# Designed miniproteins, single chains, part 16

Each design is a single chain, and the fold is of that chain. pLDDT is the mean over its residues in the fold that is shown.

## One batch from the design tools (miniprotein)

Design m559
Fold by ESMFold2-Fast:
Structure m559 (fold): chain A 116 residues (1-116)
Amino acid sequence: GTGIVESGGGTFAEGSTATLTATGGAGSVSTGKVSWYAVKKGEPFKALIVNGTERAEGASSRFSGSISGGTATLTISDLKVEDTATYYALATVTSSSNPGGQAVAAGNGAQVTVVG
């Protein structure tokens, strides 16, 4: 399978906007099967976006997902200190070992740090 590469992490000011992207590296990201999760040490995984663009139940309206040209994008508007987390994309990508098959892949995550 092709690994996912997540980009756009860094240190952000409170009230700013973070834009995170996920690509399939050398492969294609399957639209409609991308999900985004926030992960904090000692806390349960929090779903933010499912099915590429659909906001997960209980997720803030500050989170939005889009897909274009094989790139999945997570936008976090009006950043809050509590948004400090590692953000992971889970995506369906084309399998190299099974022509026409699909595999689920995740990257190493994009770290977002928000400072007030």
Scores: mean pLDDT 76

Design m560
Fold by ESMFold2-Fast:
Structure m560 (fold): chain A 90 residues (1-90)
Amino acid sequence: MEAILAIPEIRAALEEASAAAERAGEARRAGDLEAAIAALEEALRALERARETLERHRDEIPEEDYEALLQALEDAEALARALIAELRAA
């Protein structure tokens, strides 16, 4: 995991995704569904940038760490998309 955090672009994108997810949670608690959806869309874009950056740096990352992070990013992207769809249906 430390090798992945050494790539500044991946770290920055993950920090953006985390901050956006926190804002989405706060907006949901406040009942602001539009703000929650917007924040989740920001988190999704940040996760997509992290995945694209990870794929570009595949040869610089141990295979086990690469596969673990790629799976985690794909799972997080899927969850964000599901939550956006659910909130839009509400």
Scores: mean pLDDT 80

Design m561
Fold by ESMFold2-Fast:
Structure m561 (fold): chain A 78 residues (1-78)
Amino acid sequence: AAAQAAAFRDYFNKGLESYKAGKYDEAIKNFEKAIELAPTPEAQAGAYRALAIVYEKKGDKETAENYRKKADELIAQA
C-alpha cells in the first residue's frame, strides 16, 4: 500500500535530518519506526544500516555490527 511506503519514507527522512543535526537518539527513534513500517526487506535493510551508522557515531560498535548483520540477512532472504 502507498500509505505504508509514505510512512516509511517520512520516518526515514526524519531520522536522516536528526542524524545530520547530531541528534542521534532522535535519529534512532525515527529509524526504529521506519523499520516497523518498511514495505520491503530492502527498505527494512536500509533502515537497519542507517541505525548501524548512528550507533557507530555514538561509539557503540557492537550494536552497529549487529544492525549491519540484520540488514545483510534481510537482503539474503529477499
Scores: mean pLDDT 84

Design m562
Fold by ESMFold2-Fast:
Structure m562 (fold): chain A 58 residues (1-58)
Amino acid sequence: SMEDKIAELERRLAVLRDSIAQLEAEYARTGDPAIQAQLDMLRAELARVEAELEKLRK
């Protein structure tokens, strides 16, 4: 159902936000450019998931 799809995307969104928060904390501590690259990739994925959710529940 649409509700099931939204719930799945919301769970994915929560996981992505948690991962980004953890990596942001690590980047603030270390300044590691490899972490910055990972953050850029995850932020792009977050934007895609948010856009999909907005289409379904706006």
Scores: mean pLDDT 86

Design m564
Fold by ESMFold2-Fast:
Structure m564 (fold): chain A 91 residues (1-91)
Amino acid sequence: DDLRRAGYQRLVYLRGAILDVLSGRVDQAIANVEEVLAADPNNAGAWTALGYVYRQKGDYERAIEYLKKALELDPDNVLAKELLREAQELL
């Protein structure tokens, strides 16, 4: 089921970013996601993870930019929609 596979891919990168941020490894979280995007710039889950990390850094403009990119690639990404709304409220 392609929808189930897409769901797992969305969560994998966001989960990794959350764990790195909680461990104080913010720059490592960015580097890991940028490496994924260098290999696959159409990875909506990786763009969502970047949006999360920049929101945690307080860079709401970049968070919004990356989350909009994620939604261009995957318009049904509920996690990206929620993170975008939160980042816009904090801006």
Scores: mean pLDDT 79

Design m565
Fold by ESMFold2-Fast:
Structure m565 (fold): chain A 106 residues (1-106)
Amino acid sequence: PVPRGGFDPELAEHLSRALAPVLAEAGITEIEFHPDARVDLIRAGDKVRVEMELLNKETGEVVARLTLEFTASPEGVQAFADALRAAIAEHPDVGKLRVTRVERAP
């Protein structure tokens, strides 16, 4: 499941659809949000910055920190999913993804 809290419903559906195969490849069943994560309201056309932690599947320790930027469009969402897939592929021990911030980029 993909979080919908800060995204408009159409954008949330595009994200859910694009991220589902990426998460399935890594064995990730859900995306966690850090308790102190700031999540801006994201609308179509916004530039979005997402900060994430990739967590080890056995220990839960942070193995990588990732910052990705994308435009809130179907094409931008797909580029985000492709970039996330590439980052996860570099860390085969990843089993969990934690979002630490979602904000509108300047």
Scores: mean pLDDT 78

Design m566
Fold by ESMFold2-Fast:
Structure m566 (fold): chain A 106 residues (1-106)
Amino acid sequence: LEKEREDFKKPEVQKAREYLRKGNEYFQKGDYEKAIEWYEKAIEYAKGVSPLLEATAYYNLGLAYKKMGDKEKAIEYFQKALDLFREAGAPESLIKEVEKALEEAK
């Protein structure tokens, strides 16, 4: 199921996934400030353990900042997500989605 199957079982990976879910729940409710808080916590737990989860959290953080009108932070986080997704060998469809988000944010 996971490319990093051993890392998937780590408590840090489980917490990163939980915090990403919480961030997504607040994002769907339009509470972008709360979504950002949870995405930042997800990054803290994913960093150095799961590049794919870290990249996903950066992408979602970029989307939240874009919704709040913070163009500079949106671009910064989309770029961080793109670099990590490329390094982690993410699917081309996901890389293209992030590339499009980055170009639209410029």
Scores: mean pLDDT 85

Design m567
Fold by ESMFold2-Fast:
Structure m567 (fold): chain A 70 residues (1-70)
Amino acid sequence: DPEVELVRETLLKLPVGASPEEQVDALARWAAEHDYPLEVVERVAEGIGFTPEQRERLLELYEKYREARK
């Protein structure tokens, strides 16, 4: 399950008490670097309960990291 793999490789590796901003950045960077589809990233964000503002930031960073990889 790509959603479970994405969480395991990002959120579960963050230290206890990581901020929502740190969670968003880690998720966006890993997903972009490893070619996770946007749909998987959105489903993970929904499952975790990110706010609309956090989701907007997640998509912004995901796109930015994907462009930086090119």
Scores: mean pLDDT 81

Design m568
Fold by ESMFold2-Fast:
Structure m568 (fold): chain A 57 residues (1-57)
Amino acid sequence: MLREYLEQARRHLERGDVEGAWEHLRKAHELLDEATPEQREELARLALEVHRALRER
């Protein structure tokens, strides 16, 4: 489930859908206790990209 939310967030970012990416990252964040260290790093990277995209526009 967590991995699916991270993959969906990445796909939304590839489409330029920053809001969709953010929603999937919020769902992934709810599952943070179940996350591996690698998944936590990926979530942090995606969150940074979403944050940059929101600030750029």
Scores: mean pLDDT 79

Design m569
Fold by ESMFold2-Fast:
Structure m569 (fold): chain A 75 residues (1-75)
Amino acid sequence: MVSQLSQQLTQLTQQAVDAARKGDWEKAKQYAQQAGQLVKDYLIQQGREDQADSAYKVVEQTFLDKAKKAAEEAK
């Protein structure tokens, strides 16, 4: 389970970065939100609902920060 989640997060990270580099910021946001939702769902399944919303926000922000930095570096 954890290794599958890590693989999915890696794929979403790459998709968000690629979208941002192409100037498709809306698509980058969608991938960041999907990554946050995956982590949130995982924590809920593990009985850690108290951490789920916090983790969603951290993951979404981390993905958006990485995408923004990649877009700036491409300029």
Scores: mean pLDDT 79

Design m570
Fold by ESMFold2-Fast:
Structure m570 (fold): chain A 57 residues (1-57)
Amino acid sequence: MSAEEKEKELEEKLKEALELAKQGKYDEARSIVNEAMKKFNVPGEELDRRGVRLAVE
């Protein structure tokens, strides 16, 4: 899988998690983030760089 394809899939999942967090569904948002991290082998600091981790606190 190319880096661009992997990035697109990751961004789509993180966008979904952010929408859930905005609705106050933090547990569901964190679950999606955790699954994305495992599926794409993304470290937490990479999510911090994208501002996602703080948005799903």
Scores: mean pLDDT 69

Design m571
Fold by ESMFold2-Fast:
Structure m571 (fold): chain A 60 residues (1-60)
Amino acid sequence: SLIEEGRELIKQGKYEEAAKLFEEAIKKDPNNNEAWQGLAAALAKSGKLKEAGEYSSKIK
């Protein structure tokens, strides 16, 4: 799944690539909280802390 592939990219330090996979997962299912969590984590690890905070606010 896109979520599992994104998490694997995070483990490899490929945060920008992981963020793109989580964005694609959100596009397919905007109610997937795991995708929003993954995007926030990838953005935080890539140094985009402000963007990470904005996306983490979408997790309910």
Scores: mean pLDDT 77

Design m572
Fold by ESMFold2-Fast:
Structure m572 (fold): chain A 79 residues (1-79)
Amino acid sequence: MEVTLTARIPVETLAPGLSPEEATRLAKQAADEVEKEMPAKIEVRLEGDFLVITVTAPDLETAKRAIVKVVSRAQRLAA
């Protein structure tokens, strides 16, 4: 019933020149905030120069919205 989506996002997508460690921290902060707003479980890990965001949600639309919200919020936190 639950859907799991994984997105691989270049660290540079959050902000040019951001370190992978800082990008991971900001993405985890964004994920924690989005989890409070949506019925989704979000995990963030670093894989080389990519952030791997895994979302588990009750449906595909919720999972897609959660990924978009995490990326957008992380970009705002990095700005």
Scores: mean pLDDT 82

Design m573
Fold by ESMFold2-Fast:
Structure m573 (fold): chain A 72 residues (1-72)
Amino acid sequence: MSKEEFELEVEAALHLMRAAVLLSKKNPTPEDLREAAEHYRRASELYRKLGRDDVAEQFEALAKEIEEQAKK
């Protein structure tokens, strides 16, 4: 793994951790849900740069699901 690939994986992991923290709140607000979805989208972009399209598509789908929840 190159230094660049490692840095992308670390950045993706941080976004996933931030999303998890927001979603683990007892009463997540619509804003918390939107922020979590944005973190999943950022992780998806980073995984595409890593050539992991399957993983990227999973996080993109999760982001869309969470955004739908936030619109209620």
Scores: mean pLDDT 84

Design m574
Fold by ESMFold2-Fast:
Structure m574 (fold): chain A 80 residues (1-80)
Amino acid sequence: MVEEAVEKLVEAAREAARLLKEAGLEEAAELLEKQAEEVEKNGKKVLEEAAKEYGEEKTKELAEEAAEAVLAQAERLAAA
């Protein structure tokens, strides 16, 4: 479901921002918070177009992969 996929991406970006902020990377955290806001506002339209191209299940998989990638990158930056 597109709306659920948007929610997962927003949650991942906000969690990533929290990790970066705790690591003292405040500017990077602010950028991720702005990206989360952008996904919340416009992500539904983007994912609806992706769902038309790839189907809902594939779009959900791609969104989950993107969410995992964002969190993994934030964890690496926070650990550096």
Scores: mean pLDDT 80

Design m575
Fold by ESMFold2-Fast:
Structure m575 (fold): chain A 87 residues (1-87)
Amino acid sequence: SAEAEIKRLLSEVALLVTRETRRVQTPEMRQAGGRILGLLFEAQELIDAGDLEGALKVLEEARRLAEEHGLEETVRLLDEAIRILKE
């Protein structure tokens, strides 16, 4: 299902963000990673509640933060999740 695919992508994003924050270990990356992970959790809660519009806004904010911090693979996966959510 589309929901299962989105959740799979969000799990992959969470893994990548966690790995990058552990590898880089800067205060800036730690703060950005924590915010992105919080937004992913919020998006999952909104999807489970059926608030797809709210989930979209939260994922677009996560994407902006990922782009700001040069997390190219994270941006790619978030773009895919956003694309599926809009269908």
Scores: mean pLDDT 87

Design m576
Fold by ESMFold2-Fast:
Structure m576 (fold): chain A 75 residues (1-75)
Amino acid sequence: MVGEEAVEKKAPKVRALKVPEEDKRAVVREQLLEVIEEVLKNKEKLSPEEIKALEIRKELIKEGKDSAEEIEARV
């Protein structure tokens, strides 16, 4: 029979686990960190100030302080 036992690399985030509402915020923050890292990979067209702002934002998200006030104040 035809099966897909060797093609598991195609499902990066296919998890139907029951997660508390507080944990959902942690997942969103993790996704934001991935987006910031993706932007930082293309730093060849970014100014040094933008790179610093993204790096500071990444640290704030990791520390759990991702409020707009703190992010914008550090830019």
Scores: mean pLDDT 61

Design m577
Fold by ESMFold2-Fast:
Structure m577 (fold): chain A 94 residues (1-94)
Amino acid sequence: STSDIVNQMSRMGRDTMDQVRNATTPQDILDIVRQFMRQVQSIFSQSDSSSRTSLISVTSDTMNRIVDIARQQGFDDAADQIRQMGQQMVNQMS
């Protein structure tokens, strides 16, 4: 169901945010985010069209939170790259 997929995505997003908070370099943050994006693309490719809007919403919210976390840690350049990657991914999902 859409609810089950949203719950899975939310848990994956929280795990990714925790990994970003514990990262010590911009490269580690970018690698963590790229792994998250691959997982999102995998779930999206296996989901039906009825889940699309919910998946886009959860993905967008998660990416925005990751950008904020990266900025709070002082990794502004990485945060800008993540923002651009997130926008591109959401546009491709739309």
Scores: mean pLDDT 86

Design m578
Fold by ESMFold2-Fast:
Structure m578 (fold): chain A 109 residues (1-109)
Amino acid sequence: SVEELVEELLRLIQEISRVYDELRKAPPDKQEELAKKFIELANRAIEVLSKLIEEVDPSDEELRAFLKAAADYLISMLRDIRETYNLSPELQKEIDEVIKKLEELKAKI
């Protein structure tokens, strides 16, 4: 159901926020591992967002606004990670691809 997908998205956002906080406090030798975990969770959130976008009623402006806000929040965190940490070129490219997917999903809302 839409309600179950919204609950799953909220749980993922909570976990993503926790990992983001851990990354911000991490020493350099732990940053790459936590950034990878963040990307893994972001990709799971993209899957849930994609399903919600397909099921959302076009007249449900409140839910559509929530989905846009969720995508913007994830993009903001990914951009911050991309700019703040000295990550491998491969991981930087993966972040750029995830941001692009989120922007494309946001455009469909």
Scores: mean pLDDT 89

Design m579
Fold by ESMFold2-Fast:
Structure m579 (fold): chain A 77 residues (1-77)
Amino acid sequence: MDEVLELLGQAARAAAAGDEETAVEHARKASELAGASEEQKKEAIEHFRLAAEAARRGDREAMRQHIIKGVNIILEG
């Protein structure tokens, strides 16, 4: 659990910085460690990708919403 939360924290920080590659990689590792299904993993990764995109355009609200959705998908897996 702690390692999943650490990876999710790293994914969220990378997404907030607009670093899509790092955000997606940490979200992928968190999904795998949490035992998420392939569908949940794909959906969570897409949310972290969209969060990084929102961060790059300065849309902090969209960024936060996508991070929250991605985190919740992985934690419910």
Scores: mean pLDDT 86

Design m580
Fold by ESMFold2-Fast:
Structure m580 (fold): chain A 56 residues (1-56)
Amino acid sequence: MKIELSEEELEVAKKLLKSLVEALKKLGYSDEEIDELIKEIINLSPALRELVRKEV
């Protein structure tokens, strides 16, 4: 899926993804597994938009 977000929404989403990556690393996930999970989240455009909206 294509993600159509504003510049500000993309910046917030990037910060949230960075926090998620750090949390997953602390839980013992590999960098490769984390990358795959993030790609799946991004492919779920509606879910990503909801996360951005909830944090903003």
Scores: mean pLDDT 66

Design m581
Fold by ESMFold2-Fast:
Structure m581 (fold): chain A 73 residues (1-73)
Amino acid sequence: EFDEEVALALAEIYKAIGNMDFEKGDYDGAIESYEKALKLVDEAEARSGRTTPEAAALRKDIEENIEKVKKEK
């Protein structure tokens, strides 16, 4: 269905949505969007059979943002 490029692009979009939700104070929405982004990074890595530096950096950024949101709750 989705190749790794599409999955990674969608992950970037959901990360951006999570960032917007966080800035609006919608912490639950931010976490939901970040978790969707992480799932898409996992899908991209599963399809490629490996992680790339870009996928690893994106995962790290999303995980750090999730922790930041949890501290603000």
Scores: mean pLDDT 79

Design m582
Fold by ESMFold2-Fast:
Structure m582 (fold): chain A 77 residues (1-77)
Amino acid sequence: DARLEEIERLLEEAIRAARAGDIEAARRLLEEAERAAKALVDELLATGTAEARAQVEALAARMRAGGEEVARAIAAA
């Protein structure tokens, strides 16, 4: 689960940077999280399992929530 931990870490760092007013760092961290998430999604979908599809859906929801949180923090800065 190291990849999920890495994606979550990047999202948390992006949100933290955005709230601190470091918009450039927040954007870079969010883009890095999106790249890591895409790589994991591609790998999971290649397995063709229902479990992997559920994990992809959960990851997509987490990325959407994280992106919205970053956007709100940037708008509030």
Scores: mean pLDDT 84

Design m583
Fold by ESMFold2-Fast:
Structure m583 (fold): chain A 62 residues (1-62)
Amino acid sequence: KLSLEELAEVVKEKVPELSDEEAKELAKEILEAPFTKENVEELSKKYNIPPSVIRELMLLAS
């Protein structure tokens, strides 16, 4: 499993528009959230990121 710091770096690579703080917050939420359709949709809306990218990040965190 990826650490918070490692996942935050992956988030920055896939979504370079996010600030370092936003990438860390998203990484933390991904690590704390179960991989469900509802969580993918929530994070997609919250961070304005396509659901496919959120799914990819959540799979990497599993």
Scores: mean pLDDT 82

Design m584
Fold by ESMFold2-Fast:
Structure m584 (fold): chain A 70 residues (1-70)
Amino acid sequence: SSSRQAKLQRAAELEAEIRRLRQETARRVAEMLATGSEEDRAKVEELLAEALKRIGELLAEAQALRREVA
């Protein structure tokens, strides 16, 4: 059905966004840690907390969509 296809497509888009966000976060963390400053360490913690929250939200939505079409 078109509804099932739309939910699968949306779940795939969310999963792709999660992957992109993880890759971007890892790159930015590596860049900040390369400086070795205490200020950059605090920024890393903030960046990781924000990324974790957003990934959790996206993952929950993707999992809900996948459950509806299983």
Scores: mean pLDDT 85

Design m585
Fold by ESMFold2-Fast:
Structure m585 (fold): chain A 75 residues (1-75)
Amino acid sequence: EREARLAELQARADELLAKAKAAIEAGDYAEAAALYRELTRLALEAARLLGLSEEEIEAVRAHLDAHIEAAEKAG
């Protein structure tokens, strides 16, 4: 089940990444941002399935949030 779920998450991530690339090429940055947020959500689910603790998952989320905020301020 874990392997099957990880494969499902990977397939969904590949689809979302392709859509995000197409959105960027079309100049639809709002759509691309929404797709990248969904990719981050899938990555956190995969981390949970791989056996990271809730504390470790929360630390990863906080790190990603800080990185995104810093990038937005820099742009």
Scores: mean pLDDT 73

Design m586
Fold by ESMFold2-Fast:
Structure m586 (fold): chain A 56 residues (1-56)
Amino acid sequence: MEEELKKKIQELQDKINTLLAERDAAVAAGDESRVKELTEKIQKTAEELQKLQNEL
C-alpha cells in the first residue's frame, strides 16, 4: 500500500476529527453560523477522504 496515500488519508482523518471537535464546541455555545460552516467543511473533507480511500 502506498505510504503517501496513507499519510494523506491520516491527515484528512485528523482534520475531520479537529473540525468535529470545533463543531461540538460551537453547538454547545449555540453558534449556529459556525456549526453550519464547520458542517460544510467536514462534508467537503469527508468527500476528499472517501475519494482517496477508493484509490487503495
Scores: mean pLDDT 82

Design m587
Fold by ESMFold2-Fast:
Structure m587 (fold): chain A 58 residues (1-58)
Amino acid sequence: MPPSAEEAGRAAKEALESLGIPASLEEAVRGATLALNGEPVPADASPAVRAAHALARS
């Protein structure tokens, strides 16, 4: 079963924090959800959303 968006977001948040990138859980979940759905990052997205999207696609 694929991970839920929240599970992927929590993992992405932990990874971002380990890299020294400040991220809220909402930003990490948003980025991970977009990646899991195969959707591109919006132009107005924060760096944390972009980083979470990239991590979830790895």
Scores: mean pLDDT 75

Design m588
Fold by ESMFold2-Fast:
Structure m588 (fold): chain A 83 residues (1-83)
Amino acid sequence: MKELEEKRKRMAELSREAIELELSGQSPENKKKVLELLEELKKIAEELKNEEFVELVEYRKIQVENPDASDEELAKLYREYKE
């Protein structure tokens, strides 16, 4: 019970930090930090066995790495990643 609540709180904190960094600018340093935060989020989601959230984080990582990609291109990249 307590561990589940603590992990959910940590996920919310990491999500907020990632959003704040994305809003603060498009520097390579911010991009790297956002990707690191998303990797931590993925690990916690995997520990919680929340496959839906794992997929959302993986898609967000692809979006961060491909900022100029269209929705169709992002969907294709995600499909290739899962293959």
Scores: mean pLDDT 76

Design m589
Fold by ESMFold2-Fast:
Structure m589 (fold): chain A 61 residues (1-61)
Amino acid sequence: GRRLAIGLLMKEAGLSREQAEEVVRLVEAGDFERAIKLLMEKGGLSREQAESAVRGVAELV
């Protein structure tokens, strides 16, 4: 569910709740490229890690 996706993004990517909620919202809207960029810029993830995280979030929402 959405709460689990937010919690995982905060724990694994070090995002704030607000940043994690924005990533989830972008994934729900189908804007995967913006979600990937936000994870790379704010979470410090590589593109490959961000793509994997977006895929995981999409399965939870």
Scores: mean pLDDT 85

Design m590
Fold by ESMFold2-Fast:
Structure m590 (fold): chain A 96 residues (1-96)
Amino acid sequence: SEVKEYIKTIAEKLYQEALERLKSAKNLDEARDALTTIATKGLILVSNLPEEERYKFIEALDEAQRVAIDALEKGLSPEEAVKLAYEVLKKKIDEF
């Protein structure tokens, strides 16, 4: 569906911005703040989508955010944490 392909484009854009922001993070707190900013931007970008697809994306984004934070707390690099989150997000979008 065109909506699903558009959502994938948004997810890729958020992934690239998360990688760029995390290059500037000097500690775990700054990395968490960067991820929270990206999640907030994601919510804004999907605000005009139909309710069903918007709800599914919000839930997928929340799960991806939790995966990234858990990975960071376990000592994975910010790049690895964001990559794991993006894989979770893509898998959930494929189920839309």
Scores: mean pLDDT 83

Design m591
Fold by ESMFold2-Fast:
Formats: C-alpha cells, sequence, structure tokens
Structure m591 (fold): chain A 79 residues (1-79)
C-alpha cells in the first residue's frame, strides 16, 4: 500500500538521522512510520525496534520501554 511505502521511506530517513546523531529527529520519523504502517506488521515491527533504539540513544527511557513492549507484543504475533 502507499501508506506502507511511505512508512518504509520514513524508516530509511530515520536511519539516516540516527547515523548522523540526530536522535530526536530519528524518534520523530520512526513514530510517524509506526503510525503509517497500519496493517503491515513487518513495517510496524521494524519501526518500533528502531524507535526503541533511538529512544535509548536519546536517553528517553520511558519511550524506549513503551516501544520495546509494543515490539515484543507484535513479534509474539508472528510465533
Amino acid sequence: SMAAEKARELIEEGKRAFEEGNYEEAIRLYEEAARMGEDDLEVKIEALSNLALAAMAAGNIELAREAGERYLELKRQLE
């Protein structure tokens, strides 16, 4: 879907921001990607795993915890 394609583009933009040390921008992009991923489970899982990592790098422990918990719940659905 167009939404899933947009979400993947946001994930790639977020990865670039993360590599540049712009963790707050990476968080913003990954949060948007997770929202736009809608019914694409794999896209949501990738966005949430990257969100948790970026949040930890930014020192936002609560966001990292929330993203990590959502990541684990979605991964469980693939089992």
Scores: mean pLDDT 85

Design m592
Fold by ESMFold2-Fast:
Structure m592 (fold): chain A 70 residues (1-70)
Amino acid sequence: SKEEKIRLANEKIEEAKKAMISNKYNEARKYLDEARKNAVTDEQIAEIDNLETTLESLAKIRGVKLEEIK
């Protein structure tokens, strides 16, 4: 259902934020990919876009290579 997708996207967004705090950038990237697949609202899409931008910046500063997600 749409409600289930919204809930799953929110859960994955929160997992991504926790992974970023723990400097687990490739795990955060996978969680953001899962969040995007379930995102329904404009607010969710905007949050995911902002977190992806932040993740890329943090990984670059810390010299971590982000793996490609197919």
Scores: mean pLDDT 86

Design m593
Fold by ESMFold2-Fast:
Structure m593 (fold): chain A 70 residues (1-70)
Amino acid sequence: SAEELIKKAEELEKEGRNRDAALQYTFAAGEYLMAGDLEKAEELAKRSLELDPDNILGQRMLETIKERKA
């Protein structure tokens, strides 16, 4: 579930494993996007990019979310 992915991301972030945490936040953003919760999806995608700006999956996720809002 998205909630389990967020829990994993938060734990990885506490361990300083920012790239691994960013990937989990990206997957959680994808689950919220599929559920139609664009606001929560965008928050999580942005959080993933704060932790790992080079995260291509996070960049594409945020782009997709913004396109659905347009």
Scores: mean pLDDT 87

Design m594
Fold by ESMFold2-Fast:
Structure m594 (fold): chain A 60 residues (1-60)
Amino acid sequence: SSAERGGAAAGGAAGREAALAGGDVQTGKNMGYIAAKKLGAGPAGQEAGGRAGEREARLT
């Protein structure tokens, strides 16, 4: 859905930024959830944000 795509994009960016600041993968996942929630995403978008944040943190 559109909300899941928005959540994933916001979460991925937040997770990458957390990793660049020295955060671990779990921090990237948590920041991804928070970013999606602040964007107004529902539970599915928050979950997508968390997954995207985790993925980007692993790649950074």
Scores: mean pLDDT 82

Design m595
Fold by ESMFold2-Fast:
Structure m595 (fold): chain A 73 residues (1-73)
Amino acid sequence: MRRETAERVRELAERAENPRSSQALAQTAGLIDRLTDRAQMVELLRITAKRAEQAGDSRTARALDELARELEA
């Protein structure tokens, strides 16, 4: 679960158009890989989605929100 989530976030980092957003997503994926609590992973994904939206990457933000929703279900 967490490894798959981290991998999906890394894929989003590779597709990010802004270098700072890409680096932040890569760091987020690394943190998720070390987390064991689903609620913490969901919160981290939502925070990262908000930052992606603020950076103008609405597609990445939407994908992160969808991933967070999948983990909450």
Scores: mean pLDDT 75

